# Ledger of designs, part 17: designed miniproteins, single chains

Each design is a single chain, and the fold is of that chain. pLDDT is the mean over its residues in the fold that is shown.

## One batch from the design tools (miniprotein)

Design m562
Fold by ESMFold2-Fast:
Structure m562 (fold): chain A 94 residues (1-94)
Amino acid sequence: SMEEEIRRALEENQLSVREAAERVIERVEGLLKKYEELKEKAEKTKDEELKEKLKVAEEVAPQVAEELRALARVAEEEGLEELARRLRELAEKI
């Protein structure tokens, strides 16, 4: 399962579930902010190349959301309820 793959990756990288969840939250929040900035820029400049790059990001978004939900389940199993909640909220924004 995706949850087993996540746990294996964490063990291989010597990361705790807490550290991984916190890093993923920070990274995804940063990417969402950048996506909104680039979207506004594409609308103002009518940049077709930038619009095409944003479409690629939109195509991978469902997979990222699924991975965030899987990490949220792993965090919840470890008793990290607040981090699990934040990961699920980010998945809904994607």
Scores: mean pLDDT 82

Design m563
Fold by ESMFold2-Fast:
Structure m563 (fold): chain A 60 residues (1-60)
Amino acid sequence: MSYSLATKVTRQPHMTDEQHRLAEERARELSEVIGEGLKAGLSIDEIGNKLLEKEKELRA
């Protein structure tokens, strides 16, 4: 049983269990990119570029 308090995504009525799981994983990964960018002192534009690259990976 997985109990992650920080990365729960509300399941929408039309979502399958798989879609909900993928949404939670995506949210966790994007949150990590934002956190690392802020820790490194990156600008919003630089963080946005990293998010774009991460989303490209997640969409593959």
Scores: mean pLDDT 68

Design m564
Fold by ESMFold2-Fast:
Structure m564 (fold): chain A 101 residues (1-101)
Amino acid sequence: SKEEVLRVLSAGFDRILAKLRELGQEDKALEVARLHSRIVDAIENDDRSALLQAVRELKELAKELPPEVQQTFLDAMRRFVEALSKIDPELAEEVRKILEE
């Protein structure tokens, strides 16, 4: 369900944000939180173009994240894509391709 996708997404972002704050990366935590809100809005509004744009921006931000956060980020994104694939496999594949580029 859409509710399950949003729950999985929020849990993943909470882990990323917690790690960034532990490392004193409050500026990066704020950027990640803003992208999380945009992805949530895109999913709730079934806005495919907004979701894909936010995921591309998240991919670019991920390159700047500390190594200690990288694995948490990858695990969160993998779980998000898996949850999304249960309701929209085509959209999940587009998101996966962006994240694996």
Scores: mean pLDDT 87

Design m565
Fold by ESMFold2-Fast:
Structure m565 (fold): chain A 93 residues (1-93)
Amino acid sequence: MEEELRKRLEPLEKELEELRKKMLETTDREELRKLAEELYELHLKILEEVLEWLREVGADQSLIDDVEAALEKLKANKEEIIEKLVKAAEAVK
């Protein structure tokens, strides 16, 4: 049952790893911010794929509601999340 979700997420997880690598390699703050925005958008896409799969398999409505609430919180806090991603990448350098 999880194999279909894993197959859908595998390309997105590869993109995530590539973006994280680029963020660690960049020395330009504007480029780092652009990569952080791409990373944020990729996280939203992953969560949307999970939500779609939960609906398809008829998961508990409470779980669907929790994932929808998490997605809305991510959208509401976009700027804060991007800034945290930038700071996290700078801290590892």
Scores: mean pLDDT 80

Design m566
Fold by ESMFold2-Fast:
Structure m566 (fold): chain A 70 residues (1-70)
Amino acid sequence: NEEILQFFELLDPEQKVQLNPFLSHETINVQELQEFLNDIGREDQVEEGLQILEADPTNREAVINFIKGL
């Protein structure tokens, strides 16, 4: 997906390393998203992130748009 690749290129090196598991796996799991949000200091966004995964855990575009909006 072109939008996902463009978003990835806009991330700083630390964010690229942390986000890599989401882009390499077929399904993004709740623990991976929670760990990422904790690492970047956005524990306040965990509930919203979980709602996105509950709707469709394979929707990488929705998760990336959520992270982009942080």
Scores: mean pLDDT 64

Design m567
Fold by ESMFold2-Fast:
Structure m567 (fold): chain A 75 residues (1-75)
Amino acid sequence: MEEVVQKLVEKHKELKEKLKTLSLEEGLEEIEKWKKEAVELVEKEIKDPEAKENVIKSIDEEAEELKEELKKKAE
């Protein structure tokens, strides 16, 4: 579980750096890609259903936060 979370954190850092140079449209697409890949990784690697649901919820919340930040930057 912890190793999976570390991989997710690393991917999240990569996404944040990428978002600095992307347009709003490109950034929103990249966030959706990250979210999909992160959820797939969690579904594959985390066996405990409750832990899986909690991590997926955190991924969803982070994706929405990043979209909100991008929209504010575009305004």
Scores: mean pLDDT 79

Design m568
Fold by ESMFold2-Fast:
Structure m568 (fold): chain A 89 residues (1-89)
Amino acid sequence: FDEVKRKSIELVAEAAGRGIRASPDDVTRGRIAKAAGEGIRRILESKSPEEAVKAAKEGVKRIAEQIPDPEERERVLKEGLEKVKEIEK
């Protein structure tokens, strides 16, 4: 379970890092950081591997929604969801 939480946090942090690097301004970076923090908090509060994975999936989606570049948004979402599938197995 601790490994699932760690991988879920790493996944959310990686998605946020990509989004922040692609962001043109501090306002967008702040929104991505807030979405990532909320996702990580929900993963830490999870009581099962299934809850941790669900929190990671929602975190990635919320981060992607804050990315203004459509190509980077799609890339972050696709990469994040593929990593979630690896944790689920």
Scores: mean pLDDT 80

Design m569
Fold by ESMFold2-Fast:
Formats: C-alpha cells, structure tokens, sequence
Structure m569 (fold): chain A 83 residues (1-83)
C-alpha cells in the first residue's frame, strides 16, 4: 500500500527532525528511502539539487520532508500502476 509506506516514512523523518537531525541529514535520509523505493540515481541527483536549493532559500524541515514525500508518493504510485 503506497499510502501506508509514505506515512511510515513521514513518521520516521519527522522523528529524526524532532531528535535534532540537521537539514542535510533529513535530505540524506529522504533520498535513501527514495533509493530503496527504486528511484534512479539520475532522479535522486536531480531531487537532491532541488531540496538543497530549497534549504538554501530557507525552506523549513517540514517543507523539505513533504516535498520529498510528494516525489516518493508519485514514484510508488507509478511503480504500482506498472505492476
């Protein structure tokens, strides 16, 4: 279930943020989950650049988490439709 997986990853990332994880640690953790979900290295590199740019512009940790989960949800939905 795509929604259950996205919600589990959200809870994990929000827990890391509450424990004082840096913006970079949250980006790295999110990208690791995307890699586990089967996103290509090219997609991961492009999305890392996007998240790091948003962080540099002052985006909150919550915004970065939700941006990452949006991309992950899209990927998992496409993967489920292809199966």
Amino acid sequence: DVEARVNAIRAELEKLASQGASTQELIDAGLAKMREAGMSEEQLKNFRTTLESLAKLGASKDTLIESGLHALRHHLTRQAEAA
Scores: mean pLDDT 82

Design m570
Fold by ESMFold2-Fast:
Structure m570 (fold): chain A 104 residues (1-104)
Amino acid sequence: AALEGAEEILKNAPGFPMAYVLLGSFYYSRGDYEKAIEYYEKAAKSAPTSRLGIFALDQVAQLYLELGDYKKAAEYYRRLGEAYRSRGDDEEAARYYELAEQLA
């Protein structure tokens, strides 16, 4: 169902961030973390300051925390801080910079 929806979106709009988010979530639910990260990164790169891009970055950060890769998680929290700052959400940006510092 989720994979079918993502394939339909990609067929009609290649590179559409929602399709990459759906594929990332699908692979995460199957335990395929490498593919989940790949598709979330594609979502983040296609629309880095959008809500979907921010969501994708947050999913990758949490996934690296689950995998015990605190250095990678910190990198993604810094990218989240940059994305929120670019949107004018300074309070949220500060929160993610603090999370990155705590993991370093």
Scores: mean pLDDT 81

Design m571
Fold by ESMFold2-Fast:
Structure m571 (fold): chain A 55 residues (1-55)
Amino acid sequence: SLDDLLAQLDAERDKLLAMAKEYKAKGDEFMANLYQIMADSTELVIERIREKLAS
């Protein structure tokens, strides 16, 4: 269901944010930025799904 998909995407976003933080701590700014972009992109997908569920 869309609710199950949304929960999985929330978990994946949190994982991507954690990876961004880890790479930032290691001084790998390129990888940190890449994971941050991936997390931000996942958040946009989540918000679009939430909009559809609210409709």
Scores: mean pLDDT 87

Design m572
Fold by ESMFold2-Fast:
Structure m572 (fold): chain A 101 residues (1-101)
Amino acid sequence: MLRPLSPEVKAALDELVAVVNERIAKLTDIKEKIELGTIESLARMLAALVGLENSKRYIPEVEEVLLKGLKEVTEYVRKGDLEKAREVILKTLKEIDELLK
């Protein structure tokens, strides 16, 4: 990879992962645990794909969209609004896909 993810994006991803894991540790509901795990997996995959694309062509707007999306997802996970958290991560994925075309 010619350009790593910015420290801010990496910190935002780490914060989301920490919040997801903290919530999972306090829950007994299997469905909510699966939804939290799905959100984390989507966020990690999206960050990895952006990191790979940075090695081919760096577009600053892609990292800005990813950073904003990760922060918004983290806030919805903190509020327990997992449906909205999922909507935000999928919207972030779509916006990044459109920027990379």
Scores: mean pLDDT 82

Design m573
Fold by ESMFold2-Fast:
Structure m573 (fold): chain A 82 residues (1-82)
Amino acid sequence: MELRSQLQSLLTKLTRAVQEGDKKAVIETIGQIGELLRQMGRLDIAEQIDELRKKIEEATDQAEITRIVQEIITLAAQALRS
């Protein structure tokens, strides 16, 4: 499977985990996205996503978690540039 296709699949999984309120699944999926970005050679984006994942682990408000996830989706979309 292409790395881009795997990233799209993980972004879909991340969106579903947020909608379900499954913080553990959100954190695990973000970790997988970070590792995939490292495989794609996008260390700059992977490092930013790792920092955002840490903020989610410390966050208690669902609204804050949703906001941070939107930032992660935006960063991952930059890696999907054609």
Scores: mean pLDDT 82

Design m574
Fold by ESMFold2-Fast:
Structure m574 (fold): chain A 72 residues (1-72)
Amino acid sequence: MEKEKLIEETKKLIDEARKLGQEIASKNPEFQKQLDAAIEEIEKMLKEGKYEESVEAARRAVDYFKGLKESL
């Protein structure tokens, strides 16, 4: 159950990061490349079975994007 919970949490955080990142990219199109790269890195971790690292990376991405959105 732990693995499944980490996978679900990572997917939810990726969805949140995408939503935040799309709002940032609408004001700054250059950000789309950073968004895509961040999501790809997290998805790669998830595919490699690095579930704890993937959830932490996804949380950091969400927090970072929230800060960027407030700074725009």
Scores: mean pLDDT 82

Design m575
Fold by ESMFold2-Fast:
Structure m575 (fold): chain A 73 residues (1-73)
Amino acid sequence: EKVERAQRLLEEAEKKSPVERNAIGLVAYAYLQAESLEEARKRIDEVLSKIKNPEAQKKYREAADRALAELEA
């Protein structure tokens, strides 16, 4: 189920913009490696905080938040 949800998310990502695709990929892999959705969020935040450009970081964070919301539903 967890792997199946991540796989569906990655398949949908192929049709999205580069920012959305990269954010969805990060979310899917973090979700697969984490034991909980909370742990996945922390891993994503750590990766995104390393983006030096604040505008790019904001766009990636917003895209990642959308992907995480789909997994929470």
Scores: mean pLDDT 77

Design m576
Fold by ESMFold2-Fast:
Structure m576 (fold): chain A 97 residues (1-97)
Amino acid sequence: MEKAKEELKDYLITKLKFSEEQAEKIVKLVEEIIKIRAEKSGENDEKKYEEILKEFAKELEELQTKLKLNADQIVEILELILKIPEIGVDAVDEKWK
């Protein structure tokens, strides 16, 4: 269960040059977004995406304040999260069975 979180954390630290504290907060945020998406999968997708984006924007605003992230770092985090479905969340999920 922790392997996917640790891989994301390592990526944030080694590739994006975030601190351990920043990476941990981002990993927790990503986990929450994935959870929200999974729990709401039975309803209209368009409305769910709007709700997820609204929650994400709110958490990013709080995260920016707490971790003193600049605008460029926020954009980079958003792009990373949006790429998760493309990099094979399903393939990762198969390994965690």
Scores: mean pLDDT 60

Design m577
Fold by ESMFold2-Fast:
Structure m577 (fold): chain A 76 residues (1-76)
Amino acid sequence: SGMDEERQQRLQMLQGMLATATNNNDDVSKLVYQARIYRLQGRLDDERAYLDQAIAMAREKGSDVLLANLEAIKAG
């Protein structure tokens, strides 16, 4: 179905972004991309855990852009 194809494309894109964040030692982005992957997989408890860690780390680092993006992901 179109939804399964779209989901698979998003998963591959997020996996690529996660790999790039890992190579760049971007710990906040690693948590965010992993949380988005869990959401696409229906692993909602894992998504929440990783988003909470990402929000805490973004606040500590003072990254307002990442914090805003995390709140948007959480909202919808």
Scores: mean pLDDT 82

Design m578
Fold by ESMFold2-Fast:
Structure m578 (fold): chain A 97 residues (1-97)
Amino acid sequence: MSKEEFDAEVEAALAEIKLAVLKHYPNPTDEDVFWAIETAKRAVDALEKAGLRDTAIQLYEGAIEALQSVIPTLSPEARAKVEEALKELQDRLEKLK
């Protein structure tokens, strides 16, 4: 494994931890959700750049699931931003398949 691949896997692991916590954390703030989105996007970008397609697909699916689970708890403004992020992640996942 190259350093680039290793660093991408580390970013993926951190994103998975944040997404898992977000799914089980009662009443996450808009900021918590936005930080999770940012972390997930950075991780999938790193994975795709490193050529780790299967890991990227798994992270996209996990991020989509976690974000969908928190939508009902969000403010209308945060909900709109999360729905935009979901659309982007879903479109990117479809192109990666």
Scores: mean pLDDT 80

Design m579
Fold by ESMFold2-Fast:
Structure m579 (fold): chain A 104 residues (1-104)
Amino acid sequence: SEAEELLALGDANLAAVLADLPSLSADTKTLADYAAELAEKIIKELGLTEEEVKNMSDEEIKKKLKELGVEEENAENAILLLRGYLNKNERETLLELIKRELEK
C-alpha cells in the first residue's frame, strides 16, 4: 500500500492546487497540511531524516524511490515536492502565495 500511495503523487501538483485556491479557501489549511504529510511520508518511506534528504542529490533520491517501486514520472514529482517543501525560502513563498489568494 505504501508504494501505491507514492504512485498517487502523479496528481500532487501544488501549482494546480494553488490555482484552485479561491474554490478551496475554506480548505487552504488542509492543503498546507496535506503537502507537509506527503513530504514527511516520503522521507519516512526513504528511511532517512529531513537533513539527509537535503544533502542528497536528486539522482540519489530518485534511485531510492525506484527501489521502493515508484515509477520514474512519480519519482520526479516526489523530488520536486521534497525540494520545494524542504527549502525554507520556497516554503515561505508557498505560504505567501496562499495568504495572497486568501485576501481575494
Scores: mean pLDDT 58

Design m580
Fold by ESMFold2-Fast:
Structure m580 (fold): chain A 85 residues (1-85)
Amino acid sequence: SPLEQMEQQLQRLLDQYRDAGYSEDTLRVLEILGESALETIRQLQAQGVPDEQLLLQGQSLLYQIQLTVVYAQQNPELKERLLAL
C-alpha cells in the first residue's frame, strides 16, 4: 500500500541519516515530519484519493522531508522550531 511504502522509505531514511552521523535532534525532526506526512496520506486515502496519486504525493512529501532534514542538521534555529511541532 502507499502508506506501507512510505513507512518503509521513512525508516530507511532514518537509518541512513543515523549511519551518516546526523544528530539525535535531527533524527527526531525526521520522525516528526514523517508522522505528519503519514497522517496527510491517511487523510487523502480516507477521502478516496487513488493509490497512484497517493504514491506521487508521498514521494513529493518524502523529497521535501529529506531537504528539510539536511538543512536542519546545519541550522540549529530551524531545528529548534521543528522540534516544537
Scores: mean pLDDT 88

Design m581
Fold by ESMFold2-Fast:
Structure m581 (fold): chain A 62 residues (1-62)
Amino acid sequence: DLEREIQLALLYMILGLEKAAGASPEVIEKMEKAVDYARQGKLDEARKLFEEAGNEAGVKAL
């Protein structure tokens, strides 16, 4: 699904930007788990982890 692949690419971009910005290890771990849930199609679990990480861009991308 092209839309799904674009969504995942955006989430990887967002994760990369947060790492480059010097986000804490705890925030990065939550975002990595969120991306993993998104890859599994578990979008509600992914969204919750992005919310817990305080990442509005990740929440909106889902």
Scores: mean pLDDT 82

Design m582
Fold by ESMFold2-Fast:
Structure m582 (fold): chain A 72 residues (1-72)
Amino acid sequence: MNIAIYRDAIMEKVKGKKELDYEEFAEILREINVPEEWWKYLFSEADLDGDGKITPEELAYALGMLSGPPPV
């Protein structure tokens, strides 16, 4: 699947939200067929505050990691 195409649709769904919890984040990754092993890793990288919530900008950052070379 092309993650870049899905990013715009995903960001449209979340643009009205102030924050996303892990469940909403995981559902988005599931819809674009990201392996479950990446979900907690990507969420932890985006969740800089460690409060279990991320902003739409942090979501965009996490989706950007999937469209570039895989993180080591």
Scores: mean pLDDT 68

Design m583
Fold by ESMFold2-Fast:
Structure m583 (fold): chain A 88 residues (1-88)
Amino acid sequence: SSVLDQIYADLGVFRKALIEAGKEELANKLQGRISFLTWRLRQRGDEATVRAVAAQVKAISDLSKQGKIDASEKAGQDLVAQMEAALK
């Protein structure tokens, strides 16, 4: 699978866990923002940063699978901030 296929699979796990926790609006916002910022990083050709995003999204997915919803939410918000900083 491509690095992107892995990112979207792991984002799906994270989004589903947030929805099941009653946080559907936040799930849609974070999933949409991470997807958009990943697309922007790819347009810059920054393969190293895209791989770092894949590793972080996997870690967020792992927290979600463990039922650590608040930790996964915080990690998702922190990832958005890191991605926005990388695009400056």
Scores: mean pLDDT 88

Design m584
Fold by ESMFold2-Fast:
Structure m584 (fold): chain A 81 residues (1-81)
Amino acid sequence: KEKEELIRKLEELIRSWLARDPETAELLIEAGKALIEGDEERAYEILRELARRREPDPAAVDATAEALFEGLKELLERIRE
């Protein structure tokens, strides 16, 4: 039950923030769902794909993916409060 509520809150928040970018919203929601289920590797791979689309410099992709991963973890902790 608590996982389902967390997913719902995440979906509402991300779709609200990214109303003009539904593709990015869906990728962030998928990564968030993976994190909630404990699949950190899957979450990171989804965020790395998102970072790859946004970063023209391949050397910066991993740093951007890591920042997105930590930001999403922080967001999930704040939603749980």
Scores: mean pLDDT 80

Design m585
Fold by ESMFold2-Fast:
Structure m585 (fold): chain A 97 residues (1-97)
Amino acid sequence: SVDEVLEKLVRLNDELAEIMREVGAQTDVYKAGTVVALLAEYLYREGLLDPEDPNIADLSNSRLGKILGVDKVDLNDVVGIINLLLESGAIEFVEEV
């Protein structure tokens, strides 16, 4: 379920970790839901949110767009955001052994 995915620990790659430090990230391991929240704060502070619909971010010509390989994200599509982060290698799930 989405709620179970949001509670899973993920490790940020170096490029995403650098960006997330700008919005107060202190480590490179967070719950996936925390990463989505930090991402939303970054998009807001960088002025990348659509003024007509603040759930849509335009990533064209942005550092984050280059990392994720996409021109737009929908902040309401939390599963889609997590999948983009995983597919781009921006995050990976942390397995505790």
Scores: mean pLDDT 84

Design m586
Fold by ESMFold2-Fast:
Structure m586 (fold): chain A 61 residues (1-61)
Amino acid sequence: SPAEALRDAYDVELQKKVQETVAEGKAAGLSREEINRRVFEVQKETDAKLDAGLAALAAAA
């Protein structure tokens, strides 16, 4: 389904962004707590985008 494809796409993007956020934080010498906070924000932003995308998809059907 289009909804399933959208979830799969955002799962891939989330994994990549989390990986990049952790790598950047380590390179910058950030604490584990600061890295975890940034990862949490990335997860929240991705979840909000997925919710908006799913709502738009439902409205277009």
Scores: mean pLDDT 85

Design m587
Fold by ESMFold2-Fast:
Formats: structure tokens, sequence, C-alpha cells
Structure m587 (fold): chain A 68 residues (1-68)
């Protein structure tokens, strides 16, 4: 389904985001824009919420890594 393809793409971008240096604000911003664009295309409300929660968790970890 389209939502399954979107989830696969979001998962790849989230993995790249987790591997990105927390000080690389430009790359983080670019990846975040791509992830959010894909999330906005998801039609399944539960999946959209799940993906949004994963993004929030990733951003919290980036901020934590920046403060270390």
Amino acid sequence: SPDEQLQKEIDKLLEELRKTDPSDTEKIGELMQRIMDLINQITDEALRTEMSDRVTAALIEIERRRKE
C-alpha cells in the first residue's frame, strides 16, 4: 500500500537522522523536512501518529546528544 511505502521511506530517513552528527543542523533540518513531508502523505491515522511519535523521540535524543 502507499502507506507501507511511506513507512519504509520514513524508517530509512529516521535511521539516517539517528546516524547524523547532532551538531549538523543543516542536514538534520533537511532530513526532518523530508520526513514531515512523507508523514503528511500517510492516510492511516494510527500509522501517522506512530511515525510522528518516532520523530519526536528522535528529536529528543538529538537534543540530549547536543547537551552532552
Scores: mean pLDDT 84

Design m588
Fold by ESMFold2-Fast:
Structure m588 (fold): chain A 90 residues (1-90)
Amino acid sequence: MPSEPVIKFVKAVLEHFGVSVSDEQLKGLAELLERYLVPLAGVSPLTGEDILALVADPARAAELARFLGQLLEAELPVETVRALAREALG
């Protein structure tokens, strides 16, 4: 089961793009993101503070934006990723 902060963050990203997904699809996307974020943060489960700390680093925020852009097959600017993380988790 993906952590609640990861689910909230993915939901905020999808809502930003006007994308509607099923609960099953949302959980699947959140699981893929959590598998990416856990090794980067070095902690599990991830808290909202852990994700906010990740996006505060410009290099890690850029890597996360590239990963999410690839996962969603969409262009996702790094500043949008930071704004969405703060909105969903801050």
Scores: mean pLDDT 80

Design m589
Fold by ESMFold2-Fast:
Structure m589 (fold): chain A 89 residues (1-89)
Amino acid sequence: GPPASREEIEELLKKELEELIKRGITAQDLEEWLLRAEAEGASRDALQFGALVALLLAERTGEEPRDPERVRRLAEEAREKLEKLLAEA
């Protein structure tokens, strides 16, 4: 059911964030990768999800993003899409 899928996705996301922190990857590093990905024609969905990860990493580490407005906007779009997907699952 949807609750099990949601818990699994949230746990996976948490583990990925912990791995990024362990590797010393910062929100600013993710922002740089997102700018490169956008220049290379990455999908809006990929950019939105990447921004969500960057925002969550920044919130956990206390880092300020280089472009907080862009990151927050894209991350909010990703959160809305994820919540809809989890509600429909």
Scores: mean pLDDT 77

Design m590
Fold by ESMFold2-Fast:
Structure m590 (fold): chain A 75 residues (1-75)
Amino acid sequence: MTPEQRKQLEEDITRSMGTIAVSVLRIAARNSKNPEIKKLFEEGAKKVEEATRKNDLEGVLKIMKETDKKAEELE
């Protein structure tokens, strides 16, 4: 595999993971009865979109983990 092919594969993985994460967070926001939890998931989705745009896979995973933990603390 060339270095260019490896970079493209990493970008494709990050984009796919980011797209799934944003969808999950938006669904969670729609299903939330607590306005603070709803806002938290909506803000999380925006942060995941920005990390995905920057091709930051670690950022996507970190945002998902932190958003989930904060939502649990608000219940």
Scores: mean pLDDT 82

Design m591
Fold by ESMFold2-Fast:
Structure m591 (fold): chain A 74 residues (1-74)
Amino acid sequence: SLRIVSVLYDPNLQSDRTSTVGALLAELPFADDESRQLVQLYMAAHGLGPDSRVAYEIVELPNGNAILRFRRAA
C-alpha cells in the first residue's frame, strides 16, 4: 500500500504512465485516506479535475513511504 508523504509537480517528468485524476484516485492502492486526500489536494491546486489527464510516477521509499510525481498530460 502507498503511504504518500509528498506530491511533486514536475513539468519535465518523463513517464509513459497516464491516467485521469479520478481513475488514479480510485485505482492506486493508497494506505490511508490522508494519502489520497494529499494527492487530490495537489492535483486540484494545479487546476486538475477528475477528468484531467496526468502523467505520473510513484517513487517508493525504503521506509514504506512514497512520493507521487506528476504533470499535466497532453
Scores: mean pLDDT 86

Design m592
Fold by ESMFold2-Fast:
Structure m592 (fold): chain A 68 residues (1-68)
Amino acid sequence: TVSLDEFIEEALAAAREYAAAGDFEKLEAIINMLRTLAEESTNPEVKAKLEAAAEEIERIKREALEKA
């Protein structure tokens, strides 16, 4: 719920900062963390939110690599 949404917003904010800094290793770590949490979740709504967040960070990573 709200705390999960806040966690996701913070992860996205951190991902944007790491992308701007060119820290692709930290971006990959965040993606892997979110995917692991999604795989371990039995709640479909929580799983979907975590998977969507991981996919958005992968998009941020790809865009940053294109601009580098």
Scores: mean pLDDT 82

Design m593
Fold by ESMFold2-Fast:
Structure m593 (fold): chain A 58 residues (1-58)
Amino acid sequence: DDQQRLQQAQDRGQRAMQDHRDLIKEMNKIIDDKIAQGLPVMDALTLGAAEVDKKLAE
């Protein structure tokens, strides 16, 4: 009863945390790649943020 509700809440929380971590990892990959290509840090951050915004808008 309460255990089942707790389990469902934990499962939902784990998926939300994983999705958030995946978005952060993808943003970091874009930033790292652009910095490695010689882009200024601010430009790389802007591109990474824009990519995350696109995914969140879906």
Scores: mean pLDDT 75

Design m594
Fold by ESMFold2-Fast:
Structure m594 (fold): chain A 87 residues (1-87)
Amino acid sequence: MQKLLEEINQLYQQAQDALARADASSDPAVQQESEQIVNEVQQKLLELADFFKGLGTPEGLELAERAEQLVQDLQAQLQAVRARRAA
């Protein structure tokens, strides 16, 4: 269980680092690559959430909710980066 929590935290950190690069860069290639990383992390977090829900345990449900909350946070951050880039 500790290893899975560390994996969730590492994935979230990868996405945040990618968002920071997308926000800081005017290079379309860097922006595209960074957005792909964020999308991949979101997919992996949703897959982990489904796995945890399948366990049928209170701990699994808590980890699933955590992963889903992080996906929502990343979606909001990505939209904010895109809005700044479009301006």
Scores: mean pLDDT 83

Design m595
Fold by ESMFold2-Fast:
Structure m595 (fold): chain A 87 residues (1-87)
Amino acid sequence: ATRVAVLVGTNSPEAEAAAREFAEGLRAKGYDVTLEVLPGADLDELVARGRALLAAGEADVAIVAELAEVDGKPVETGSAMLVSAEA
């Protein structure tokens, strides 16, 4: 199974709930998904963590998103998808 790391930088419970739903959707499609919620992490920190997981062979794909809360709604302020060169 393809191993996917989902890394979310947020302090919002609503954004964390949305990230968990996204991870469950990927698991339902047959992916092996690891979800990490990193409070206060910005996009650069999430990308660095994702790159480290790929380099260590712990994931085949890393999906990273920085989520803010605006008027009680989660808003994506930055995202990236990273793939291993040998995936």
Scores: mean pLDDT 78

Design m596
Fold by ESMFold2-Fast:
Structure m596 (fold): chain A 94 residues (1-94)
Amino acid sequence: SLLEKRIETLDELIKVVEESEKNNWSKEELYKKLKEIFDKALKEFPDDKGFKSFADALFKMLEENDTETAKKLILSLLKTYKAYLEELLRQERA
């Protein structure tokens, strides 16, 4: 389902941000990796305006904050959105 694929994409994004913190990646390196994952996910479901808006908000956080703050805010945003989608999936399966 779209919901399961979005949760999987969020897991991949979370791992990338955590790796960027562990290895002290620049904002440019992090942007490149996140954009690759988002572009692939949005290409598969191009009419997913909600996920496109989420991606836009995430990249705005990366642009408007210093590197350390941006990584922390983005990680929090990704984990919160993942928890929300996992709850929706639990309700669908109940």
Scores: mean pLDDT 86

